Designed miniproteins, single chains. Designs and how they scored, part 46

Each design is a single chain, and the fold is of that chain. pLDDT is the mean over its residues in the fold that is shown.

## One batch from the design tools (miniprotein)

Design m1584
Fold by ESMFold2-Fast:
Structure m1584 (fold): chain A 59 residues (1-59)
Amino acid sequence: SAADEELKKRLEELEQIKARLEAYIDSLHKDNAELREALLKQLEEEVERQRERIEKEIG
């Protein structure tokens, strides 16, 4: 359905943004493992919240 295609598209876009931000965090905080891990955890939690929101709105 059109809703399934829109859901897939938004989830793919979210994953692309996540990958870019993960790479950015890794590049900027390579010398601080604790800060890097904390930021990556925050990103993962935010991505999960956004995924749930997208699924609720479209699915």
Scores: mean pLDDT 82

Design m1585
Fold by ESMFold2-Fast:
Structure m1585 (fold): chain A 78 residues (1-78)
Amino acid sequence: MEEELEKVKKEGEEEIKKAEEKLREAEERRRRLEEEGEKLTPEEARRLRTLGEAELGVGEIHLASSKVSTENKIKKVS
């Protein structure tokens, strides 16, 4: 039983790390879209900013979901 708990924790840490990497990439893309928006019309800039914020939001939800899923698996095995 202890071995199952350790395995779940390790797998959860890997999933969280991958989610953190994806979130970091989304933040980088959002920053680039903001820079590109400054060179465009106000409407185009607003659209790019909205897309960047949406990608960041999806990344944050994925990270939060991965953390909750890992906690639930640990709680169920404990």
Scores: mean pLDDT 72

Design m1586
Fold by ESMFold2-Fast:
Structure m1586 (fold): chain A 93 residues (1-93)
Amino acid sequence: MPPLKVELELKKEAEEAYKELKEEVEKLAKEYGIELSDGQKAQIAYLAKKIGKEYLEDLFKAIDGSLSEEKREEIEKKAEEIEKEIEEKVAKE
């Protein structure tokens, strides 16, 4: 189980990313016909902000099941690196 401190930091950064990318996330959710909670939208915005805004559409394709295996593996690897960086940052402070 991730420590509460890590979860709170992730939630804060995800909410900030969603504020910046809200219009684009909402547009893509509508275009792909995907019903997402605000938390799920925030998580997608957070990942896109950290791995690159160009991956935002690919993240929606992953949910839709239309993303190539190569692109899915690339995104998963980047997401794991980001999670590790946050855990290391929280552990040092």
Scores: mean pLDDT 72

Design m1587
Fold by ESMFold2-Fast:
Structure m1587 (fold): chain A 100 residues (1-100)
Amino acid sequence: MIRIEEVTLTLEVSDKESISRTVVVRTGDGVTKTFSGSNDGSAASTAAALAAEKALRDFVEGNEEVTFEKITVTLKVKEEDVAAAEEAMARILAELEAAR
């Protein structure tokens, strides 16, 4: 069983054309894994969110037994992108909960 002590989700948006999403997973054995998605362009928000979500899903699906003790969420987003960022984070959190 892989015990995950902490998952840190960071969504950082510098502007509509450049969005970075970083997911840091710390396991009980002290191993840290980082998943990141970034995209430039008018559809950057959606593409970066999907890339981060896919990376996290692939990690969860690749591990037979995963448990989560703590999730930390950090959002650094422009006001105009808040709704899209919150939707992406909600999907990631739902995916982590489904992996229980």
Scores: mean pLDDT 55

Design m1588
Fold by ESMFold2-Fast:
Structure m1588 (fold): chain A 67 residues (1-67)
Amino acid sequence: GEHAAEAARRGALAAAPGGGAGAGSAIWMDTKDHGGEEGQRAGSQAAADGADPETAAERGYLGALKS
C-alpha cells in the first residue's frame, strides 16, 4: 500500500544525503554490539511504538540475514 511506498522513499532519502548506507550502517553497528538478533526484535518494537511497521520489518529481516 501507500505506507510501503513511503517507507521506500524514506530509505532512499536516507541513502542520498551522505551516501546514507554508510551513515546508517554506523548507527546500526553501535546496536549490533549488544546483539544482531535485536535488530529483528527492534523492527517489531518500532511498529508497536508507532514507527513505520513495513520499514521496521524490512530492517529486521535484513538483520536476520546477516546472522
Scores: mean pLDDT 49

Design m1589
Fold by ESMFold2-Fast:
Structure m1589 (fold): chain A 82 residues (1-82)
Amino acid sequence: MESLEEGIELFKKIPKEVLEELIDAELERLVAEGLLTAEQAEALKRLLLALISKPVEEILKLYEEAKEKGLSMEEFAEELEK
């Protein structure tokens, strides 16, 4: 089972700048393979970059608020960028 705990520890070990570069490279690959549109890749990039900039507890609170408001993934990414 993919562990949320394991994912959090992995992110803590990776410098923010390196994570940003890895996210950018992976999203570019997914767009090139036709798995994502450019717009979807940009929304996911914004979401992931915002997530690594905030504490896990704050991310969870924002996720619950997004669910209650019925926000799309793109709208949630915009809220995380603030």
Scores: mean pLDDT 69

Design m1590
Fold by ESMFold2-Fast:
Structure m1590 (fold): chain A 96 residues (1-96)
Amino acid sequence: SKLEEARELLKKALEKELEIRYKKLKNEEEYKKGKEEIEKLAEEALEGLLNSDLDEILEKIREALEDGSLTPEQQELLELVKEAVELVKEAREAEE
């Protein structure tokens, strides 16, 4: 389903964020703990999106992606989140 695809994209985005943080902080304990929490955080993120203004979120992502200060890894992360938000919006519109 589109919601399952959105959850997997949110999981990938959270994994990317965790990798970016690990490269900066070199905190192995935080990295391991974060990996254990990814599934739960992805579910919580999906539930949050289902109760959010998706158009506002998409606009904020667009503005961030147009910011030339983002690293390629940060851009990839935001593109994953954008695709997940678009899938949640489509699922709401389809009412399937």
Scores: mean pLDDT 81

Design m1591
Fold by ESMFold2-Fast:
Structure m1591 (fold): chain A 56 residues (1-56)
Amino acid sequence: MTPQEAVDEILALHDADPGSRAAAERMRELAEKYLQPMVDGSRAGARAIAAQLAAA
């Protein structure tokens, strides 16, 4: 799953059942798994992608 796909799923969950605890937990899991690494490691992530593209 890409970060964009995670954002799309978070928005869909937010719209589908506002106030659902299960939806809130799922949104938190997606943010921690896919969005947090982008915030903390965007430089490292960009370098890894560039290295893979250069090697391909």
Scores: mean pLDDT 67

Design m1592
Fold by ESMFold2-Fast:
Structure m1592 (fold): chain A 98 residues (1-98)
Amino acid sequence: SEDKELEELTLQAIEATLKGDYKLRDEIVRKVEEKFGSVAANMVETLATLIENYPDASKEFLKRQMENLASLFSQQHPDLEATVKRMLKVGITAIEKL
């Protein structure tokens, strides 16, 4: 499924970030944008940035931050709410697989 492929790319971006391979991370984000659109790319980049800034964060912390950011984005872009909810679900699934 498309969601599973996006999940796998999200995990690859996280792994690249944890290894300090920011060039590979940026290439993965670009690939996500090309295939799944800007909202998906923004989700992957946001999650990778959270992990970069908080590498020792718990899964609970990361999920809570992603939920809060997704809620804020949906309030500012209500036309994208369904897409944001779908992308959030993919991001949370990736976090749980860390």
Scores: mean pLDDT 89

Design m1593
Fold by ESMFold2-Fast:
Structure m1593 (fold): chain A 93 residues (1-93)
Amino acid sequence: SNLSRMRQRIRTLTRRGKDLRDQRKKYIQGAQELDKLKDSAKKAGSSKIRIQQLDNHKKLSIHDANVIDKQYRRTDDRRQQLSDQVQQSIQSS
């Protein structure tokens, strides 16, 4: 039935949304670890070039987290639209 297909799509989008949240969390954790390495490098008297490399890698991880966040929002919006359609179909019965 159409309702069964919508429910299956909701399950797929819910799982996709969870995967995207988990990916984003890993990028944020990576950026935090790079900040710790940068602080340690500064205290150890590492080169300016090394410190800039760590900062650049951190910025890339934050950028990747932001890209995943946008994908998550689009995925969740579609899940919500289908959930609303299912609810309307149930109420119309």
Scores: mean pLDDT 89

Design m1594
Fold by ESMFold2-Fast:
Structure m1594 (fold): chain A 97 residues (1-97)
Amino acid sequence: EVGYTPMSVEELVRRIEERREWLVREGKLSEEDVETVERVLELVRRRDAVGLAEIAIENVGTNPIVAEIAAQAAVALGVPEEEIQRYIEAVKAVAAA
């Protein structure tokens, strides 16, 4: 039997902060994107999975890296990955039509 334990909030915050710093150094995040990632960190600390999913959907057209960070954070808090990914794919399909 495989026990899936959700990632701790402390560990998730650390990983997001580390990824943010790396992405900023690589020039892949604008100042606005950095502010959005700070909001993601606040929502993670509050365990607001719905807010994280909303940020992921909102940012999929603006910066897919930020959308991925928010989506992964929501999954780590227990939201099924397939649900968030399905929404992102639906938004992309509508935008491409």
Scores: mean pLDDT 73

Design m1595
Fold by ESMFold2-Fast:
Structure m1595 (fold): chain A 94 residues (1-94)
Amino acid sequence: SEAERLLLGAAEFLKVLGEELAPKHPEFAKRLQEIAEEIERAVREGNLEEAIRLLKEGAKLIQDFGKKNNDAYLLQVADELEEVVKRAEELLRE
């Protein structure tokens, strides 16, 4: 489904972001990797509501981290992930 494609794409993005952040922020990078793996598992199990909940959690973590570190890029990323969440929620209502 389009929702599955969006959620799996977001999970892959979180893995890539984690790899980029790992040298300076290994603990935060590990949390992003764990959330991405949990999203992939939820999608595989057909639990798209849980995958959306996990993506919301990831977006909030990135937003909070971005605010704490004054990182404009991470704040933009959090906003973009929130838009993916809203689109996935819309697709589940169709």
Scores: mean pLDDT 89

Design m1596
Fold by ESMFold2-Fast:
Structure m1596 (fold): chain A 118 residues (1-118)
Amino acid sequence: SMAKERQELERKKMLEIIDKIEEEFPELSVLSVPVDAEAEGLPNYYERVPNPVSFETIKNKIKSGEIQSVEEFLELVEQLERNVEKLLPEDSPLRKLTRKAAEEIKERVKKWLEEFEK
């Protein structure tokens, strides 16, 4: 069906965007895998971040079909940004770079959607 074809195109585009963002922002490699709160010495991590999100978490949810749309994808990207904001002060380079990466993801999704409206 057209809906399933659209979902597969969105799935491929979401994965392409996130892979390129990880390539372009190598300093965000600490966000690539789920936080091991015990190993990293963060005993209050889950109190501060009840919904942990990494780039691997997002990619796995896209691949499993738990995320079926770019809108759901952007919600998880925003959750990742909010989680970093809860952990790091406003002057943190990592927090600023995470915001820049999230804005870049949103812009790439927007431009891709505009191409489909033609």
Scores: mean pLDDT 81

Design m1597
Fold by ESMFold2-Fast:
Structure m1597 (fold): chain A 97 residues (1-97)
Amino acid sequence: MKDFLDKLDDMKLKKAKEVFEKLIEQGVSVEELVDKLAEILGLDEETVEELRELIKKGDYREALNLLNELLQNSDLDKNVREELLGILYALQYKILE
């Protein structure tokens, strides 16, 4: 956890850090984090199912790569992008433990 917080501080992503800390404190599940990302990114059911299958198989690196690619290809407002980064880092923390 400290490494994720330090990285967010180094990147000056204050909102992303706050979102990350809130989600971890609330004990939000991996499934709920995927659903939140899917809603904000407007992902179709096929892409959501692919992410869930990758997580179920333990292919966490591929799941994270797919999410990062989707985030990079999104023309999003800075505040929405920071919220997505906070959720993505919470997901990384949960699945890499």
Scores: mean pLDDT 73

Design m1598
Fold by ESMFold2-Fast:
Structure m1598 (fold): chain A 106 residues (1-106)
Amino acid sequence: MAVLDALKRLAEVALKNKGEFDLEEAGIVTDADGRTRLLDKEGNVAVEVPDGGLPDLFRAVAEKLREMGHDELAEIAERLARMAQGGMTPEEVVELAKEILKAIEK
């Protein structure tokens, strides 16, 4: 379940750093060709998007979560995608990270 492990890592890093963190520390890596990937803690690629960008990455995460039957997590990922379009405050990042961890624990 690479996508669940990757989301847990992202949420835990966001909470630890109070919403102000390095995307690479959270497992979000952009290659020289513009491809953005979400990695789990073992370095496995959970999700990849060709043109880069957080909104497209989180939409792809939401799609994969829906395919796996994790509808609550998919809705949170879709909210992350919309908020990433307009920029997020550290406080908004912290609240979404809490929602992700709570949804994973269920």
Scores: mean pLDDT 78

Design m1599
Fold by ESMFold2-Fast:
Structure m1599 (fold): chain A 90 residues (1-90)
Amino acid sequence: TEVLRQNRELGEYRVERMREEAERMIELGKKGSERDKVLGDVGRYLLELVEQAEKETDPLGLGDAMRSAEEQAERYRKEKLEEYRRKLEE
């Protein structure tokens, strides 16, 4: 159905965007500041989540898997950036 097709297309689009974002973070972390190194770690984690979801998820469930991966990576990012911010203040 159209709904199932759209869900698959949205999942594929999210995979592409998340992979691009993760790769940019990883590259920034290789040659950036201390903050950029933290983002590099977040990017690697996000890339691993995306790769695992692609391998283990049925195409029709990919959208939900990407949402879960995005939420996990965003929580991880917030935790790492807050930890970095605290260390700067200490």
Scores: mean pLDDT 73

Design m1600
Fold by ESMFold2-Fast:
Structure m1600 (fold): chain A 69 residues (1-69)
Amino acid sequence: SQRSSDIIRRMADVVEPIDPSVSQQLRQIADQISNATSSSDIINLSSQAGDLMDTNLSDDQRKQVGDRI
């Protein structure tokens, strides 16, 4: 959905100065969500975005991102 895509794009914007590579991957996921036609695909892509954040960012960095969204 547009809402889910917009949230992940905002995450990408906040993450960009922390990790530009992760930011680019989040933007790709947001693009895929924009083109997704099923709720299952949106859930799976949103899960991938969360997993990417969990793997590449520290707890403090993830909190900082959440506080800005």
Scores: mean pLDDT 81

Design m1601
Fold by ESMFold2-Fast:
Structure m1601 (fold): chain A 83 residues (1-83)
Amino acid sequence: STIQLETITLFLLIAASSEIFIAERLIEKGKYDLARKELESAEGILEWIRSKLPELDEETKEKLEKKIKELEKRLEELKKRIE
């Protein structure tokens, strides 16, 4: 159902956001290999959510797309720091 998919995507956004936060802290500690794994996990989650956007209503899709873009931008910034 749309409500279940919306709930799942919200929990997954929280998970991706958390992994990005953990990756940033790992970078601050010089643990680049562990940070890379966290960023790869977050990227996979965001890609899955993006694939489900066409199944959501327009209002929910717009709100999620905005948040996904913010997290994708942060993820790419952190990836560049550990390259």
Scores: mean pLDDT 87

Design m1602
Fold by ESMFold2-Fast:
Structure m1602 (fold): chain A 79 residues (1-79)
Amino acid sequence: LEKAIDEAESLIDDIRAGKLSLEETTKRILEITEKAGLDITVGIGRILYAMGLVLDGQSENEASQKAVESLLKILKEKV
C-alpha cells in the first residue's frame, strides 16, 4: 500500500512534467490499483472519471492528474 502511494505521487509528478500521455496514465492507474490489492473497478472508475473530464472540455493532462489524485485519495483512506 505505501509503495502504491509512492508510485501514485511519482505518477502525478511525471504527468505534470508532460512525460506521460492519457493512455500511459491509464495503464499506470490499473497497475497501481492491482499492486495495492484493490478491486479493478477502482482503477476503471478513475479512468472513466478522466474520460468524463476530457469530454467536459478539460485537457488530457488535467484529466490525468485529477484521476491519479482521486486514486491517491482512495489509497490514503486505506492506510
Scores: mean pLDDT 80

Design m1603
Fold by ESMFold2-Fast:
Structure m1603 (fold): chain A 85 residues (1-85)
Amino acid sequence: MYSPEQLEQALLKLTGAKNLEEALERVRDMALMSGNSEEEAEEIVEEVRRGIESGDASLVLSALERAGGRSVADAFQRALDDLLK
């Protein structure tokens, strides 16, 4: 299983953000640009946060796919794989 720190670092790499809160703001903006409602975007951000805090990579990947599609989820997985090498 991945640590919360590994999932956070992968999200920072994916978003280009300096910290988790900035990364989550960028995920929210991405979700809105992809046609999600304000309520859906907030739900997605909370799922990403919860996934990171619990070390649940599958929850983060699922939420990111909802935010920006499969390409974003795949980019997160690549960032995560890069951090393990």
Scores: mean pLDDT 86

Design m1604
Fold by ESMFold2-Fast:
Structure m1604 (fold): chain A 55 residues (1-55)
Amino acid sequence: KPTVEEIKEEVKKKYIEEGVPVPEALFELAKKHFGLESGEEAAQWMAELELEELK
């Protein structure tokens, strides 16, 4: 699994360079890294990243 910092960089890169909304980019990355089994884990991880991204 990638670090939280690596995910933040990927999300910001997609948002700034490609115009992909942060929630959509986060969902795509969460699906890729947490897969089908850990929906709750992915949702909690996404919430934490959104709070940090607002900074």
Scores: mean pLDDT 64

Design m1605
Fold by ESMFold2-Fast:
Structure m1605 (fold): chain A 90 residues (1-90)
Amino acid sequence: EEIERVLKELEELKKEVDELYKAGGSPQDILVLSSRLDSLLRKAGLYTPEIEELLRKANEAAKKGDVKTAYEYLKQAIDLAIERARERLK
């Protein structure tokens, strides 16, 4: 299924975000991951106003160099997207 593939990509993206957080990733790394999530969600029809707001906040924090806050918002957006994808599988 299309949504199963999207769920796998979201879970892989979450792992990549967690590894960046542990490694002390850069603001640019977070912006790249945020862009990948945005594109994936738009293509999958999982883009919601709540996720849009979380991504906006993540991008603003990253642009200010607040990597920890950017990571927290990005992780929340991914977790919400995973929940929405899993809901569609059932």
Scores: mean pLDDT 82

Design m1606
Fold by ESMFold2-Fast:
Structure m1606 (fold): chain A 80 residues (1-80)
Amino acid sequence: ELELKKQVQLKLAYLGSNNPSLTEEEAREIEALIARGPDLAELQELNARLDALIAKDASNFTEEDKKKIKELEEKLDKKI
C-alpha cells in the first residue's frame, strides 16, 4: 500500500519534471485523490493511468525510463 502510493507520487514527479503530457486538470484530480487517501483499487487505477501517459510520450515505456524512476525512488528512500 505505502509502496504503491510512493510509486504514484514518483510518477507524478517524473511527468512534472519532463513537462507533462498530463493536463493541469488531470494533475489536480490525481493530486486531490492522493491527498484524500485512496484505497488500493484507486491507487492501482492511478498507477496504470500514469503508466499510459508516460508511454504516450515515449511511444512506449522504455527500460531507461524505468531506471530513472527507480533512481528517484532510491533517492527519496535515502532522504527519509
Scores: mean pLDDT 59

Design m1607
Fold by ESMFold2-Fast:
Structure m1607 (fold): chain A 94 residues (1-94)
Amino acid sequence: SAMEEKLREIERALARTLHERTVAAVEELLAKLQELVDSSRTKEELQQAIKQLEGAIQALRALLAEETDPAVRAALERAIAEMEKMRQELLEKL
């Protein structure tokens, strides 16, 4: 029906908008965490950066578990992998 088609169009437009915002937010979070990692010099600062990365990884894994869009899933998986790499590098500096 015409009404069902219009509802599908609205749902598709909303999903697209949420997708774009989610990818941008994940990229911004990754950039801010990289800045935190790069600015961490003391043992205490390194430990705090590790804690922030662990929290971010957990939050993104929770989002990934509920996400069905393959492009958003790919962005989340990439960000998680990069954060896990940053975490490992910080642990090696301790």
Scores: mean pLDDT 81

Design m1608
Fold by ESMFold2-Fast:
Structure m1608 (fold): chain A 73 residues (1-73)
Amino acid sequence: MKFKIYVPYSEGVTNDDLKSVIEKYGGTVDSIDLDSWHPDTLVITGTVDENADLKEIVEELKKLSGSAELELL
């Protein structure tokens, strides 16, 4: 299953930090980009299997970045 997660950009949070959270809970990161319409927001595009804990990925990203909004593709 493909997903997008929108997180606020933070100088203290690296792309490697975001990727590590996603991979820890069974996801794969395809890309992390700044949203051109909302340049204070990062768009993480990735893939998860049915065994991945997508809810826990979102909750951990909320803890790390302050918020996370999930869109399933």
Scores: mean pLDDT 80

Design m1609
Fold by ESMFold2-Fast:
Structure m1609 (fold): chain A 77 residues (1-77)
Amino acid sequence: VLNEAQIRLLVEDFILNRSDTLRALYEQDPGLVDEIVSVMIANGLTSKGKIRLFLEALVNYRPQTVEEVYAVARKFS
């Protein structure tokens, strides 16, 4: 189980280095990292495996808004 700081570091790394889609959203709204981390914690996505699956699914869903990110997270709760 990861704490909030560890989840944040994984999310930031993924957004900046592993997904052009999420990077573009982050450039539009820097609050995206806080929103994703909040959604992950609220939905119990606190293990490395669940976090990885969520972020991979998020990229594949090609979200255009933070609300779409929230919708994807609900599928993993």
Scores: mean pLDDT 75

Design m1610
Fold by ESMFold2-Fast:
Structure m1610 (fold): chain A 68 residues (1-68)
Amino acid sequence: MSKELVEFVGKRLPELFSDEELEELKKKSAEEVVEITVEKVRQKYGEAAGLVARKELTEVLEELKKKS
C-alpha cells in the first residue's frame, strides 16, 4: 500500500522528494506518507497546494485500500 502511494507521489510531484527520500517513505505507513507529503508540499508550494495534495492523496489511499 505505502509503496504504491509513494510511487504516485514520485510521479505527480517529481521534484518534491529525492529517490532516497522516496525509499524511506516506503518504510512508513500510508497515513504517515500522506502527512509527510502534504507538509512538504505546504512548505515548498504554499497552503493551497497542501490542501489540494491532501485531497488527492486521500482519494488515492482510499483506492489502494479497496485493492488490498
Scores: mean pLDDT 80

Design m1611
Fold by ESMFold2-Fast:
Structure m1611 (fold): chain A 112 residues (1-112)
Amino acid sequence: DEKLKAATLADLLVRQEFSDLVKEHFAPLSPEEKENAEKIDKLIEKKLEELNNEVMEEYLKKAEEKIAELRERIDAIVAEYPDDKEKQLAEVSKLQDELDEWIKEVTEEVNK
């Protein structure tokens, strides 16, 4: 099912980008973790190229919009609470919950 594959890849892309954003601000990646993240990004990119069709374009657009939203919200959290790491982590945890809900909704639309 092309829709399921497209949704799964978009979900993986958004999850990976969110993880990278969180680690960049709160837990800097080790050289090994950075190399592994780059390998995962390349694998996602290759699979996205293999699914180059209208269905994938729709899910890529949704993923890009969600990634942009998450980036702006993380930047806003860091700017609002620059000296409060506990508050930053609490707010980022809410974003993780929202992301999980969004991924569930996208997956349910594909499966139903």
Scores: mean pLDDT 73

Design m1612
Fold by ESMFold2-Fast:
Structure m1612 (fold): chain A 65 residues (1-65)
Amino acid sequence: SEAERAARIDAGDPAAVEEAIREMARALGVSVATARRIVRLIQNPSEDTPEAAAARALLRAASAR
């Protein structure tokens, strides 16, 4: 499930992160580089920036089908 995938991404599982980055890029219509940046911003929750908030929103949208 997408929820299980998201949990593995949050845990830092390399395989899950790699798959999620590629799928996120495809689902959101962005480059792989942009998707990778989004994942990195989400994985650093101590940085409360507008970019981090936007990245979380995009990931949440990708998970909601």
Scores: mean pLDDT 66

Design m1613
Fold by ESMFold2-Fast:
Structure m1613 (fold): chain A 76 residues (1-76)
Amino acid sequence: MQSLLETGGKGLLELGKKVPELKDEGEKTVKDSKENKKDIQKKLGEVTKMAGKMLEKYSPHGEKERKWALENYELY
């Protein structure tokens, strides 16, 4: 469980570097207002979709397919 959560967390942190506004707003909303749970879900869904688009880009029709395969099957 923890390993999977850590892997997902690292992915979100890397995405957060490109979109720091989503990361800051997400954490702020959680601490400041637990009632705004829906707002966090919207932003989290957006980040997840961006991750999916990047995975699709590096999929069979992507230019760096080899790195993606090695990361998941051999080294990850």
Scores: mean pLDDT 55

Design m1614
Fold by ESMFold2-Fast:
Structure m1614 (fold): chain A 85 residues (1-85)
Amino acid sequence: SMAEREARGNELLATFQSELDKLEKLVDTAPKEELPNLLKGVELGRQQLAKLAAEFADIPSIQAQIAELQKRLEALEEKIKEKLK
């Protein structure tokens, strides 16, 4: 059902958000030498969100949440790049 698919999407996004919260904290505290590894984490996050966007393309509430998480990843990528130089 649509409700079951939306619930599944929300659960996957809740897991993603938890991992993103952890990644954001790591960026704030990590030594400079670890930042390239965290930047790879952002890239993997973008790929995962793209897959979720394709899987849940017909569910606007899920698409809206993905858009906000994509903005958070963009901000995090820029923050890492600034810290690298």
Scores: mean pLDDT 89

Design m1615
Fold by ESMFold2-Fast:
Structure m1615 (fold): chain A 56 residues (1-56)
Amino acid sequence: SAAASAAAQAAGRGAREIGELTGDERVRKAGDEAYRLGKQGDAEGAYAALRAAGAT
């Protein structure tokens, strides 16, 4: 859904910011990937990327 994709994009941006602030490159990259997948409408893929990096 559009709401799920928007939520995934927001979660991805948040994870990226946390990764940058903490120096956690894995979390930062997961945030970038989740934002990209959320933009493409793949909310499931976005959250899977965040879970794999421990960012959710």
Scores: mean pLDDT 81

Design m1616
Fold by ESMFold2-Fast:
Structure m1616 (fold): chain A 97 residues (1-97)
Amino acid sequence: GKIVEGTLEFTNTSSGPTDLKISVSGSSEEPVIITVEIPETGKKETATINTGESVTFSNIPAGSTIKITAKARNLTGPVTVTVTELGTGESKTLVLS
């Protein structure tokens, strides 16, 4: 079984706190492990997300850098991780294959 991992960074450029929605689509035998880190606060959270599901990380401070790592094992097809800032609608996409 092949393990694949990817990382993306998001910066909250707004003047106040924001929420991030992380959605997973595609095909995987096992859930995708999402790790969210905010170095400025020392916050680190991990979520396990099945394909077709999403998780929301709330109250990301203004000016903070958010590091998002996605890890998947035994992909049956490509997995797409979409990170959306709910206040602005801005999104970034990471593809695991």
Scores: mean pLDDT 80

Design m1617
Fold by ESMFold2-Fast:
Structure m1617 (fold): chain A 62 residues (1-62)
Amino acid sequence: EEEAIKQLAILLEDPDFRELARDFLVSRGYSQEEVDAMSPEELARKLVEAVRAHLAQTDAAD
């Protein structure tokens, strides 16, 4: 998990990839200001948590 978060944080240093991650987190209920204040590693952690929660919700929707 930590290694995946580190790799994702490196990718999030790319502004295009960061914008996609920001848009996803905002769609999941985070504020734009909160996301913009996050470091790449914090953003990576929140993104992993949000994706995991989204997948769990999709499976539970059956």
Scores: mean pLDDT 74

